# Ledger of designs, part 56: designed miniproteins, single chains, continued (3)

Each design is a single chain, and the fold is of that chain. pLDDT is the mean over its residues in the fold that is shown.

## One batch from the design tools (miniprotein)

Design m9925
Fold by ESMFold2-Fast:
Structure m9925 (fold): chain A 114 residues (1-114)
Amino acid sequence: KYITGKEGRELAKKAYDENIKLSKEELLRALQPFATAALAGIGIPKEDQKAATYLLKQFAEYFKDDLSYLPTILRIAKTLSKEQIKELLDFVKNHLPDSPVKEALIKGLEELLK
C-alpha cells in the first residue's frame, strides 16, 4: 500500500514546496518511486499527490517531443486523484507547445477523467 523510495519522494516534496525546477536527471530520480508504484498497481498516497503532479508537469515539458515517454506519464497520472489529473490536463493545454505529444497527452488525460 505504501510506496518506497524515500529519497525520491523527499526530493519530489522539496521541489514542490520550494517551487524548484529539477534537472532532467533529478526529475527521473524523483519520479522513479511513483513510476515503480504505478507499474505495481499502487496508488499515489494523498500526501504525495501534489508533488507527483508537479513533477509530471516538468516531465511533460522535458519530453514534449518524445512520444516514447507518453505511456509512463499516463501510467503515473492514472494513479492520481481526478482533481490532480485535471490540474495536469489544464497545465498541458495552457503551457506545452502544440505537438503530437501534447495532443496525445490531452486525449489520454481526458480519458482518465471519464
Scores: mean pLDDT 80

Design m9926
Fold by ESMFold2-Fast:
Structure m9926 (fold): chain A 95 residues (1-95)
Amino acid sequence: MEAEKKAEELLENARKLVEGLIKAKKITEEEGERLLKLAERLAEEIRREKLDDEKVAELKSEIIRELARIRGLLTEEDEREIERALEEARRREAA
């Protein structure tokens, strides 16, 4: 997939998700701004020709954790996936 198209898709999906959550009164505008900032950082990383896969994984984990903390949107399965991603990133760093 083209990095630019993937980054635009991510930002569009993030904006729609945040807007929906604010309209449903599940998150505040401040919480939504925080999520959008993380999505923008992830999109910038994706736009780079040479991706830092570890940084992308970290940003994704941060977004998911933020959603979980705000409204309990994170399932136990999502938490385990985040833990696995961070452990994998640490293993690659140690190698």
Scores: mean pLDDT 63

Design m9927
Fold by ESMFold2-Fast:
Structure m9927 (fold): chain A 78 residues (1-78)
Amino acid sequence: EEYEKLKEEIIKEFESRIKDLEKVAQTPLEKQRIEDLKKLLEYFKENATKEDIEKFVARRKESEALTAAWQAENAARA
C-alpha cells in the first residue's frame, strides 16, 4: 500500500518537472524530449513494479545531487 502512495508522489513530481521543462523548451528537439517524457510517465503509471519505484527513488536522489552540482558549476563560471 505504501508503494501506491510513493508512486503517486513520483508521478506528481514528474508532472511538475515536465511543466517546468515546457516553460523553457525552445527547440523542436527539446519539445520532442518533453513528449517522450510524457509517454514514459504514462507507461510508468500503468506498468511500474515495486522494484521500479525503489529504483526511481534512488535515481531521484542522484539526479537532485547532480542538479545541485550543475548549479554550483554555473555559479563558479559567472
Scores: mean pLDDT 68

Design m9928
Fold by ESMFold2-Fast:
Structure m9928 (fold): chain A 65 residues (1-65)
Amino acid sequence: MDKEKQKRILLASYLSLLKGIPFEEALKFVESLSEKEREELRKEILEKSTPELQEVILEQLEAIE
């Protein structure tokens, strides 16, 4: 799987979880964003997460990159 696609899927999964929206809707939203907007969304997700969840998200992103 493409690493960029995998990162978008990961971001959409956490957005779905945090906002309580369907994964398909979250993925469509993430894919509609520019690279800069996706980076801002990533920061928002991390800021809204617990410290433990932030660490897991960062580790998963590092594993994909």
Scores: mean pLDDT 77

Design m9929
Fold by ESMFold2-Fast:
Structure m9929 (fold): chain A 107 residues (1-107)
Amino acid sequence: EELEKLKEKFKEDLKKLYPNAVKRDWFSHLPEEERFRRLVTAALIFALMGDYETAMSLILSALDLVKTAEEFKELARTFRDIFAHAGNQEAAELFKKYEEEAEKLLK
C-alpha cells in the first residue's frame, strides 16, 4: 500500500514535467522480468539520445512491474544518474527525490 501510494505520487510529479508521457503495451508478450529489463534498457537509450518523452513513457510502463521499495529505489537511482549524464537536471532531481522517498520505506 505505501509503495503503491509512492508510485502514484511519482506518476503525478512525472506528468507535471512530461504531460504527454503515457504507459504503453511495449513488450507485453514477454515474461514480467524480461519485459522490465527491456523497458528499462530502452528508456536508458532514449534518455541518452535526448528523447525524454519516450524515455518517461517507458519508465511509466516499467513502474507497473516494480513490486518492492528496493526495486523502486534502484529504478530511481539508475535514472537519476542517466538523466544527470544526459544533462537533464530537472529529471535527475525528480528521480533523486523518489530514490530518497523509497529509501524511507526501507527504514
Scores: mean pLDDT 87

Design m9930
Fold by ESMFold2-Fast:
Structure m9930 (fold): chain A 80 residues (1-80)
Amino acid sequence: MVERHEEKKVKDAFAEAEKLKAQLEEEGKEALEKGELKSFEVSVETDEEKKQAVVTGRAVLTDEGDQEYVSTVTLTTDPS
């Protein structure tokens, strides 16, 4: 398994998380249709009190012996 974790401060974590989820779902769908991925899943977890959203993408690559790739992006609302 290969794992990537990224943290970003944005103006609106929830709006940015919805945009990122839609982008990753489109990219994952294209890769799945091309046979580059065996499976793909995107999930979003929100914390309204902290104004944080965590977007997680999980992919299993076809050409790497079912190697799993996990990418996690933590978005925090920071108006500065």
Scores: mean pLDDT 77

Design m9931
Fold by ESMFold2-Fast:
Structure m9931 (fold): chain A 64 residues (1-64)
Amino acid sequence: SPLQKRIEQLEKELALLKEQLQDFEQWVKDNPDADPAVVAATKAILEAGIAFTEELIEKLRKEL
């Protein structure tokens, strides 16, 4: 099913986004002198991407 393949692709993208957030949180710990505004903006973008992808997966699953 094309929908099932799209869900599988989105689940892989979600896993990568979560890994990127974890890697970024570790980078922030290793770089305490990083600009707090840039750190906050980057974290917000990653968290928004995760939330959007999770919502999209849920919506597509309801159409199966």
Scores: mean pLDDT 89

Design m9932
Fold by ESMFold2-Fast:
Structure m9932 (fold): chain A 64 residues (1-64)
Amino acid sequence: TTELNDETRRFGEELHRRVLEVDRRGREFGKVGSPDDSRRWIDDEHRRLGDESDRHLRRQVDLV
């Protein structure tokens, strides 16, 4: 139980860092490119991270 909770917390922290990184890169992208293209890129990356999070949660449930 404790080990699974620690793994979930570490995954959440890593995912949160990746979301912040995507937002940072998207802002930098927007400064040199189209704001619309930047927004679309950020949305696509967020969707990808969400899919990865969902897969991790499903795998964790299967372990118990």
Scores: mean pLDDT 71

Design m9933
Fold by ESMFold2-Fast:
Structure m9933 (fold): chain A 85 residues (1-85)
Amino acid sequence: MEKAEALGRLVDIATEATRLAMKSKDPEAQKKFLELAREAGRAARWAIENYKDLTVEEIQAIADDFQKKLEEVAKEYGLEFPKVE
């Protein structure tokens, strides 16, 4: 995987968290998804700023961590997390 693809995945996770927040009827679920979206967005910005010093594996590990957090919040509130290829 190229660094750009790993970084794109971080951006996609932030977008998905925002989408789930917009679809959530529970205020607490909405708040958690918005907080996750902000943190994933900050991580993506940090990865862009430090891109020359980061490996693909490091960016992928960050994306994997945020994806797991997104899946856990979705599971907590009984929401299906559609996995896209």
Scores: mean pLDDT 79

Design m9934
Fold by ESMFold2-Fast:
Structure m9934 (fold): chain A 61 residues (1-61)
Amino acid sequence: SSLRERAEAYREKGEEAERAGDLEGAVRHYQIAGILYQLLGDEEKAAEAAERARALAAKLA
């Protein structure tokens, strides 16, 4: 799949993990999505994914 398809897939996995209460999984998936969106130049989606990962990671510390 394309980089965009992979970024969206990881974002969806992050959202699914978050809904399921898998906070560790959600952080991991959102971090990967953020990196992929950054590589695509999609600054809005990259920032959104990074912010979600950061907020969830803070709860696990």
Scores: mean pLDDT 87

Design m9935
Fold by ESMFold2-Fast:
Structure m9935 (fold): chain A 83 residues (1-83)
Amino acid sequence: AEKLVEEAKKALAAGDYEKAIKLAQQAYAEALKNSDDAKSQFLAAQAYYIAAEAYKKLGDNEKAEEYLRKAVELARKAAELAS
């Protein structure tokens, strides 16, 4: 999942928004697969945030807001699990 998050960040920085979304979707699917630990929740949060930024750049404000809300919720869960 970490490698996919880094690849998604690079795609986003390069302006490859559709690629960033696909890599981010793969990243959070892997992060959440059979795991609920703090690291997995935080990686999923990062992936959702990257997808939200990419959707915003593509003008899909509705999906951008949805993905941002999911990122915030997963980040909160990760913080609680890390405590």
Scores: mean pLDDT 82

Design m9936
Fold by ESMFold2-Fast:
Structure m9936 (fold): chain A 98 residues (1-98)
Amino acid sequence: SAEIEALLDELKKTVDELVEAAKKGDLLRVIGLAIRIIGLLIDLEQLSKTHPLSPAQKARLQALIAYIQDKIKQVTDPLVISVLKQALAFLQELLASQ
């Protein structure tokens, strides 16, 4: 569904914003963006239960997983690394459940 694609796009954008906020030392923005990532992951899980992922959406999810793995290598903030690793594990489990 278009909603799954929108959630995947918003997750990627929020991950980028989280990494940039961490580089700037903006702790309040890091916390806000981490909460947003959790909300987006919950929405994606709930939507995927009623709308099985298409092959194109699975490919986009695999690309997002690879993107987050690369972003983890670029961050030094332990909180941000923890959030990204948890998001990565969640997305990997979601892909495996399809």
Scores: mean pLDDT 87

Design m9937
Fold by ESMFold2-Fast:
Structure m9937 (fold): chain A 93 residues (1-93)
Amino acid sequence: EEVERLVEEAKENEEEALERLIELTKSPDVEVRLAAVDGLYEIARNGSEEARERALKALEDLALNDPDPEVRRKAFFALADIGVEELKKVVLG
């Protein structure tokens, strides 16, 4: 019961952080968008299943469509790193 309450509070904070990070990916400032990639990467690696899916989609959008090549590159490498970890989970159990 106490643990379930803490998990729910963590989920609420995760959703708020994810929504804020997605907002930051729309910033005109390259530095702000680069920082958003770092935050999205953390959620995509450690978040809930639903939050991870949304973070992955945001990273995919940045990797394909961001006007700045460094933002695209950083998002692409974040996706590649997450892909390697997911393969390890499938292969190693």
Scores: mean pLDDT 76

Design m9938
Fold by ESMFold2-Fast:
Structure m9938 (fold): chain A 76 residues (1-76)
Amino acid sequence: MEEERRKKIEELREKTREAILEEASATVKAIGVAVKHLGEGIDEKEYNEKLEKYEKERKEYTEKAKKLLEERKKLE
């Protein structure tokens, strides 16, 4: 009963935290690419490809976190 509900809430919290950390990691990588572009002058095509990749990853993790938060709210 309540123990199973608590375990599910804890699982969802852990998954939400992981998704947020992955989103933060992707954001840091995107910032790193921008800093490298400004400082080292990487090729514009390479810059755009890497930026698009990390922005896509960030959006995917943001959506995952939102879905997990919504599922958790139904149990809380």
Scores: mean pLDDT 76

Design m9939
Fold by ESMFold2-Fast:
Order: C-alpha cells, then structure tokens, then sequence
Structure m9939 (fold): chain A 92 residues (1-92)
C-alpha cells in the first residue's frame, strides 16, 4: 500500500502544481477537466467528473460559492478521482 499511496500523492502533487499555474477560475476548471479526461478509470467516471466540474463552474459564476470554495471543491473532487484511478490500475 505504500507504493499506492506514493502514486496518489505524486499525481495529486502534479495536479496541484498545474492548478497553481491557472490565472483564472475558467483556466482552473479547464486544467481539472483535462486531468479528469486523462486519469478517470472509466467513461462513466469521466462523465460524472465533467458534470461535477461544470456544476462548480456554474455555482462560482452565479456567485453561490467563492473562488476559495470552488478551488477547494475542485481539489477534493480530483483527489477522489486520483485515488480511484490508482486503485483501478492496481486491481487491473
């Protein structure tokens, strides 16, 4: 399990590094969408991830959540996606 945790940590670190380069919320959402497309373990999970990210974007654009809240939701969602992706690879 140490190797699995290391892979999860490395992928999440890579995602956070890319997210730090985002100059706007729109760019942050685009980075997260690309990461979901690249790492989602199934078509169903990819579609679910895309829907969740579009929902976060809409909530931010309508002023329902702050930029800080939107970024935190993106980070939490992607952490889950990375964890499931790593588990899928290990079990496949």
Amino acid sequence: LEELQKKIDELYKEFLEKLKKAKSMEEAIEIALEFVKEHAPSEEEREQGERLLRGIREDYEKGRISEEEALEEIKQMLKGTIQRSALHELLS
Scores: mean pLDDT 82

Design m9940
Fold by ESMFold2-Fast:
Structure m9940 (fold): chain A 65 residues (1-65)
Amino acid sequence: MEQIKKLIKNFERTIDELSKHFSLEDTRALIYRGIDEMARNLKLTPEQVEEIKAAVDKKLAEIAA
């Protein structure tokens, strides 16, 4: 779904901004809070949440490398 791709892109952009001011651990915690809030508000399926988390974890790993 295009909506999930847009959410992933927005989280990736937020990770880039947060990583300028916060540690990797704090950035992960803030992003995961955002994912949980978005999942609740948009009533995302567990599969959609896992897709977003997988993309976020990949982006965080790229920053950590």
Scores: mean pLDDT 82

Design m9941
Fold by ESMFold2-Fast:
Structure m9941 (fold): chain A 86 residues (1-86)
Amino acid sequence: SMREDAERLAELVAKGELSNEEVAEAVELLALQGLWDEMDLVLSAASKEQLAAVAKLLEERAKKTKGPEQAKLDEALARVKAAYEA
């Protein structure tokens, strides 16, 4: 299930087993599908250092995104920034 997949992803993130690029790609995919609860679970597992790097990568991805998907990436970026500023 999507929830079980997100729990597994969060476990890998917490262990530091995923690169910043892999986490950014996962966050983008979750955002484009509107899976915000699953995204929040993944973000809660990441270090503040990794969240800051993911925010920069998402900002670059949002600039290259066209149409309604850009609004979803902007929301994802806001959530990532809130997570590392807490």
Scores: mean pLDDT 84

Design m9942
Fold by ESMFold2-Fast:
Structure m9942 (fold): chain A 77 residues (1-77)
Amino acid sequence: SERVSRAVGVVMRSVSEGLSSREAARLLAEAMGTPLDEEKASKLDPDKVLFSDVLDAAGVPHDKIDKLSEEERRRIL
């Protein structure tokens, strides 16, 4: 949804501006209403943060992200 893509975009931008990947995952999980995956979050590499790894840690299903509209995807980019 548009709300989801905006939350993801804002969080990922915040990571590039100094927010930790774990905090980004927590904020994303809160925005999405999904439980934080603590196991995946503990495995996040602070030097090599991948967008998909943050989504996994936040408990966001990849199929939900794959269903984002073209407009929603533009906000993440």
Scores: mean pLDDT 62

Design m9943
Fold by ESMFold2-Fast:
Structure m9943 (fold): chain A 95 residues (1-95)
Amino acid sequence: TLEKAVKAVEAGKAKESIDFETLARVFDVPELNVKLYVYPLGPAKETRLEGDREVVVRPVILYSNKDDKAYEADLVLDAETLKVLGFENIKEYKP
């Protein structure tokens, strides 16, 4: 499921790479045989504090190659390291 793939990414169990042509972040989750593609939809929509951590929230499209579905979400990044902390507001993308 998408939820299992997202949790694997958040736990640091996915192999991260970048697609040269789209600059999408690609997360390979081999135990699920799933690749998640993270496409930027635009600039950061907010910067906020989560406890003592500054985070940047960026709108993205998630594409799963296993179920051939697109999802809209907010990507949460550590502002200092740019490490993925998680995804918020995940819902199926319906144009």
Scores: mean pLDDT 77

Design m9944
Fold by ESMFold2-Fast:
Structure m9944 (fold): chain A 82 residues (1-82)
Amino acid sequence: SEKSLELIKKEDELGKKADEYRKQANTLRSQADELEAQAKASTPEQGAILRAQSQVLRDKAAELEKKAAEYENERDKFSKEI
């Protein structure tokens, strides 16, 4: 029925948003890992700056993971109605 197609579309949209936020979080963690690697090869002063920048990216990645989990939880509610 048309209602079933609408629920499937809503589930798909929520899943895509969750996946997008997880991809963004993974990108930020990769960038954070690169900054940590640079910090290990740097002076103590420069290393401290790079680690601080890495931590900002990790904090942002955690926020994006939380948003992804929220969209996945919403998707699960619609998935049960299909």
Scores: mean pLDDT 87

Design m9945
Fold by ESMFold2-Fast:
Structure m9945 (fold): chain A 63 residues (1-63)
Amino acid sequence: SSAVKLAVAIAGAQKAREEGNEAAIAALDEAMRNGSSVEEMIAAVGKVSPAAAEAMRAELARL
């Protein structure tokens, strides 16, 4: 759902900001614009920030 995608994206964005990882923020923004699935978003972010992808997976598990 859109709410699940947003919650997962927020978790990823927060971790990326903590790291100062602009590439992870850009990857997340691109995945959102492309209409990517939650799995595709996590995979795209994971290529540039494993920690941000881990935060996204942890948030998904809470939902």
Scores: mean pLDDT 85

Design m9946
Fold by ESMFold2-Fast:
Structure m9946 (fold): chain A 91 residues (1-91)
Amino acid sequence: GLEEVKKKLEEALEEAEKLGLKALARIAREALELVDKLEAGEEVDLLEVEELEGLAGILLGVARIEGDEKGAAVARKLLDAIRELKKIVEE
């Protein structure tokens, strides 16, 4: 549910900030803003969620190519949470 997605995004944000992964931290913050809108009963555009999914996927790929195991783990966690958010928005 939405609360589980929020928790995963908050955990990914904390990990990204601790590691100085500014781009992943920004994506996590933007995804949390979309969660806040949904909790407030506001409509969220599926395209906004898909953009964040794409960006997280790119950063996961970059981290894997660079051998950044910690960055890859955070990016994967963030991508998984955004994919769960996408399923909620599609309903």
Scores: mean pLDDT 88

Design m9947
Fold by ESMFold2-Fast:
Structure m9947 (fold): chain A 85 residues (1-85)
Amino acid sequence: MEIPDVSKMTPEQILEYVRELYEKLLTASDEEQRKIVDQLLEIGTQVTKRYLENKDSLSPKEKALYTATLIVVFLGRDDLLRRQG
């Protein structure tokens, strides 16, 4: 399944999308869990890049939304690692 282009999404849309992925992860099969976490990690990478490259132009609200997105990505990765190791 294709990873969405987060460069075209608002910070609020990105956070909503990763929260929906995390909710799916909680009920997903082992195969689906790996795919969902891979999507979360890719989104996390793109969000980190956008945050660092645009740090001085981002509003406090946008910074908070990106930080919340990264926390959700971390939780998804942690859940998968606990199940696999």
Scores: mean pLDDT 77

Design m9948
Fold by ESMFold2-Fast:
Structure m9948 (fold): chain A 91 residues (1-91)
Amino acid sequence: ARPAPSAEQQELLAQLEKNRERQIAAVEANLDPEDAAKMKEILDEILALEKELVTTTDEEEREKLKKRIAELGKEGAAIEREALNRKRAAA
């Protein structure tokens, strides 16, 4: 069996969950429902990878997870930018 997460890792996992709740609330407040739904999917995938990163000790696997998180972060930033530009144009 894989080792259980340490107390410090458990604390980090709890913090990631709280950060996700805040991110979802901000996305719902600031974006149209369709854009908010796309952002939630990206945020969910990022959260899953961040949780894996907390418990991953292999450096090659950590670098792969970091790269995927960075790629998703760029995709999310592009969606948010386009959504906010549409909202500004409509205002």
Scores: mean pLDDT 80

Design m9949
Fold by ESMFold2-Fast:
Structure m9949 (fold): chain A 96 residues (1-96)
Amino acid sequence: SKELKKLLLKFKVISLLRDLAAWAREQGHEEIAERVEKLINEIKSRGELTPEDIDSIIKELQELAEKTTDPALRERLNRAIEELQFYKKQLEELEK
């Protein structure tokens, strides 16, 4: 069903952000990990994830990528942004 596919996309977004936060913490970027964990909690509090919600997450990660001087962190953030853009397109297709 569309409802199940939307729920799976929500869990994929949460999983992606959890992996990002864990990686950032392991690299010593505690503030980045905390900000990403805050985004995860905001997503969990929402009943349904919208394309606009994904855009808000992308914007936050883009701002973090622009402000960082760490090229490894920037690359990892940009990779997460690309995956989120893909999930947004899938969600838009389901909403028709």
Scores: mean pLDDT 88

Design m9950
Fold by ESMFold2-Fast:
Structure m9950 (fold): chain A 101 residues (1-101)
Amino acid sequence: MSRDQRRRRVDQLMRQVDDLSSRLARAISRGDRDAAVRYARQLGRTSIDTVRTSSGDPRTQSQVQSTLISRLTMLRRMARQAGIDDTARILDDTIRTIQRM
């Protein structure tokens, strides 16, 4: 994959992460546990795919990892504060997976 193709794909995946993060935050705020779990799982899969897509460029991978860990940590805190333990666990598992990549 060219550098430009990788950047465009990472940008597309990051826009999906932004949308899913917003949906998850709203679900948590409303106490919609089922929606929060679904969005957390989808966010986890998309976040891991974003890191994998960035892996051919160490600078981009580092930036993507840092951005995703920060965002997932914020959402995990929101889920914990709301008492949605299953969502918090999914986000924690995703953070640990990204940290190991």
Scores: mean pLDDT 89

Design m9951
Fold by ESMFold2-Fast:
Structure m9951 (fold): chain A 87 residues (1-87)
Amino acid sequence: VADTQKKGYLDYDEFAAYARSFNLSEAEIDKLFKIGSNPKNSTAPQAVVEAKREKLRAQGIDPNKVLLPEDLDIIFLQLAVRKVTPK
């Protein structure tokens, strides 16, 4: 499990390590990260997404380079559709 509790977000390396446990290829990992990092694909209310992204920017973090827990919802939906399981 990626340690989201410590930072409140996942960077690409943390997400890639987590996604590799599902036996995903590097191309699949890159695709899923792009889906999750796009605010238009978030399942959370837009106002919540914008508030979280503003907090990341205030901390010097580019919200387009990280995944918030809310951004993971669309990624988990994609994984569920693909019926992948961790090994």
Scores: mean pLDDT 68

Design m9952
Fold by ESMFold2-Fast:
Structure m9952 (fold): chain A 100 residues (1-100)
Amino acid sequence: MERELLKMEIASFIQRVVDENAPPSVLDEYIDRLLKVGVSLEEIRQVLEELKKQYQFKLEQAKKNKDTKTAEKYEKRISVIDQMLAMIDQREQELKQQQA
């Protein structure tokens, strides 16, 4: 998958999760779906880290403008990214612990 298309897809997913207050199980299912279509854990991690940097910038701008609603949305999106990054870390650790 092209990196920009993957980034747009993950960003859209994060927005839906925040807007729908989706449970953490939806994040695990989404990561597994990306893996099944050939996206690597490293590619997912890189995209999430890039989105986190972008969202942190937007959050800071919203706080400076006293836009509380926009700030809250980006804080929630960053929280979802942090949860997904932790899930990727867990999967990477499990892969390293698997015996040959």
Scores: mean pLDDT 84

Design m9953
Fold by ESMFold2-Fast:
Structure m9953 (fold): chain A 87 residues (1-87)
Amino acid sequence: SEQLERIRENGEKFRELMLKIKKIIEEEYEKDKELTLEKVKELLVEFYKEQGREDDAAAIDDEKVEEIIEKVLEEAEKLKELLEKLA
């Protein structure tokens, strides 16, 4: 099914994008918050444009990107606390 194949391919690309974004946030955010926000925003905009979702790409603003960054950092901190308790 062409529709199922497209959903699968888009899911894989989205997973790869989220892993790249997470790595950038974890490695770069504390060093340069403004540059990290710009990089994450650019990656999200490019992803939506590649999917033909130009209206969604145009709707990506700094507030939405900051929310994503905050969630990634919160999850990373919770994982660190869990690992420290297991050590």
Scores: mean pLDDT 76

Design m9954
Fold by ESMFold2-Fast:
Structure m9954 (fold): chain A 70 residues (1-70)
Amino acid sequence: GAEAEAAAHARSDAALRAMDRDVTISYFDKDGKVKTATIHLKPGATSASVIKAAKEAMDKGDNTTVTAEE
């Protein structure tokens, strides 16, 4: 039932959070050009570290990879 499905989803979410993952973001720079950046998520990355990594990736420019951890 719903309890078993909720538990399965919670376990899947925990497994995904425990894995190294790459997330590609697309953004518009100050000149209106589309840029891309990749954030490498480490297990245990916090929302604060992800936000910091996203800002650093955007600041560094197109095709940049930044690691989020802690």
Scores: mean pLDDT 65

Design m9955
Fold by ESMFold2-Fast:
Parts: sequence; structure tokens; C-alpha cells
Structure m9955 (fold): chain A 58 residues (1-58)
Amino acid sequence: MKEREEVLREIGRILRGIGAGVQAALLKRQGDYEGAEAVLNSLSEEERVYAEKTVENA
């Protein structure tokens, strides 16, 4: 069983990735492709996976 703090950190990473993915999708919809790419590039590799899946499912 993972410690509560470790679980919360993992959930936080997933939520940050999803939030960034939503932000990037909105920026792309507005035509700001450079802003969307900057948001995705600011993420960790793990966060970026969740962000990319979020953009594809939006």
C-alpha cells in the first residue's frame, strides 16, 4: 500500500497533466499553437503523457 502523501503526489501529477492538456487544447482552438507547445514542453515526461491523451480525447 502506498503512503497517502505518495498517492496524493501521483494524483497531483495526473491532474496537472490533464489541466495542462485542457489549456493546450484551448490554445490550439484559438490558433495559439506556440503557446500550446510551450505549455506541453513545460511539463515533466509523465505529466506530458496525460496532457497528450487529454488533448487527443478533447
Scores: mean pLDDT 77

Design m9956
Fold by ESMFold2-Fast:
Structure m9956 (fold): chain A 56 residues (1-56)
Amino acid sequence: MIEELKKDLDDATKFSDKDASTLSEDEMRALTRRFGSGGGAVRRKNGLNAELKKLE
C-alpha cells in the first residue's frame, strides 16, 4: 500500500544521520530495530523513493 510506504519514508527520514540528534533514546532504539544503523535508514529512504516513482 502506498500509504504504508510513505509512512516508512517519513520514519526513515527522521532517522537519517542529519536528524538522528533530535530523536530521543527510545526513538533511536525503535528506529534502529526497524532500519538498522543510521546508514540503513538512508538506504531505506532511497529505496522507498525509487519504489514510489515506479508506482506513479
Scores: mean pLDDT 69

Design m9957
Fold by ESMFold2-Fast:
Structure m9957 (fold): chain A 90 residues (1-90)
Amino acid sequence: AFQRFLVALSRGDERKAFLYLKEALEDALNGDPYTTFMLRVLALGIDTPGFEVLLSRFSEEAAEVLRKVFELIRQNKYEEAIELIDKYLD
């Protein structure tokens, strides 16, 4: 799921990026150590110029939601991150 998220993110496909990010968060909740590690590494980079370039392909609302999701990942609040994605996609 995480690799599919990165592909969707690189293409600016907002809906698919959030759907695959949700799947990656569910994998992390189910104890996948690789997905958990990669999500945490990406969350540390959200304030970097490279991440800002990726977010520039998204709407301002989607970019703000994605930043909030990664802030929740930094806090190990994965269930709250999933709920935020579900609310945005609703």
Scores: mean pLDDT 79

Design m9958
Fold by ESMFold2-Fast:
Structure m9958 (fold): chain A 65 residues (1-65)
Amino acid sequence: SRSRELILRIAAKEMKVSVGTVRRLVREVQERGRVPRGALRRLAKRSGMSPETVLRRLRDLAAAL
């Protein structure tokens, strides 16, 4: 839905990545309950957030979407 896409776009901007990257990682959390360590480290470095903050955001998105 449009609301889901808006939430994903806001998260992508906050994490400094593409919407496609956020969508893929949210799907990983939904299907496997985890995010690859390399992806978390890369997003943390790019966004300036901690890996813990990135993981929390992705889990919150997975629960909401």
Scores: mean pLDDT 80

Design m9959
Fold by ESMFold2-Fast:
Structure m9959 (fold): chain A 79 residues (1-79)
Amino acid sequence: GEEILRKAEERGRELEKRGERLAAGLYYLSAYREYREKLSEEQMKRARELEERGRKLLDEESTREMRRIREAVESAIKK
């Protein structure tokens, strides 16, 4: 369990450093979902921290994408 969490944290952090924020967020979230039932209580606490980080990254990227969509629709409708 712990090795899985460590690898997930390291890989996600590497993706964040490369600016691949959406991929990092999805990786953190998928790691939590895939292994949550096979972790101890202490490992689950750490897995929830990764899940929260993943959700934050996905929310930030989603907000940015929604703004781009709104701007594109507005541009198309106004002219």
Scores: mean pLDDT 73

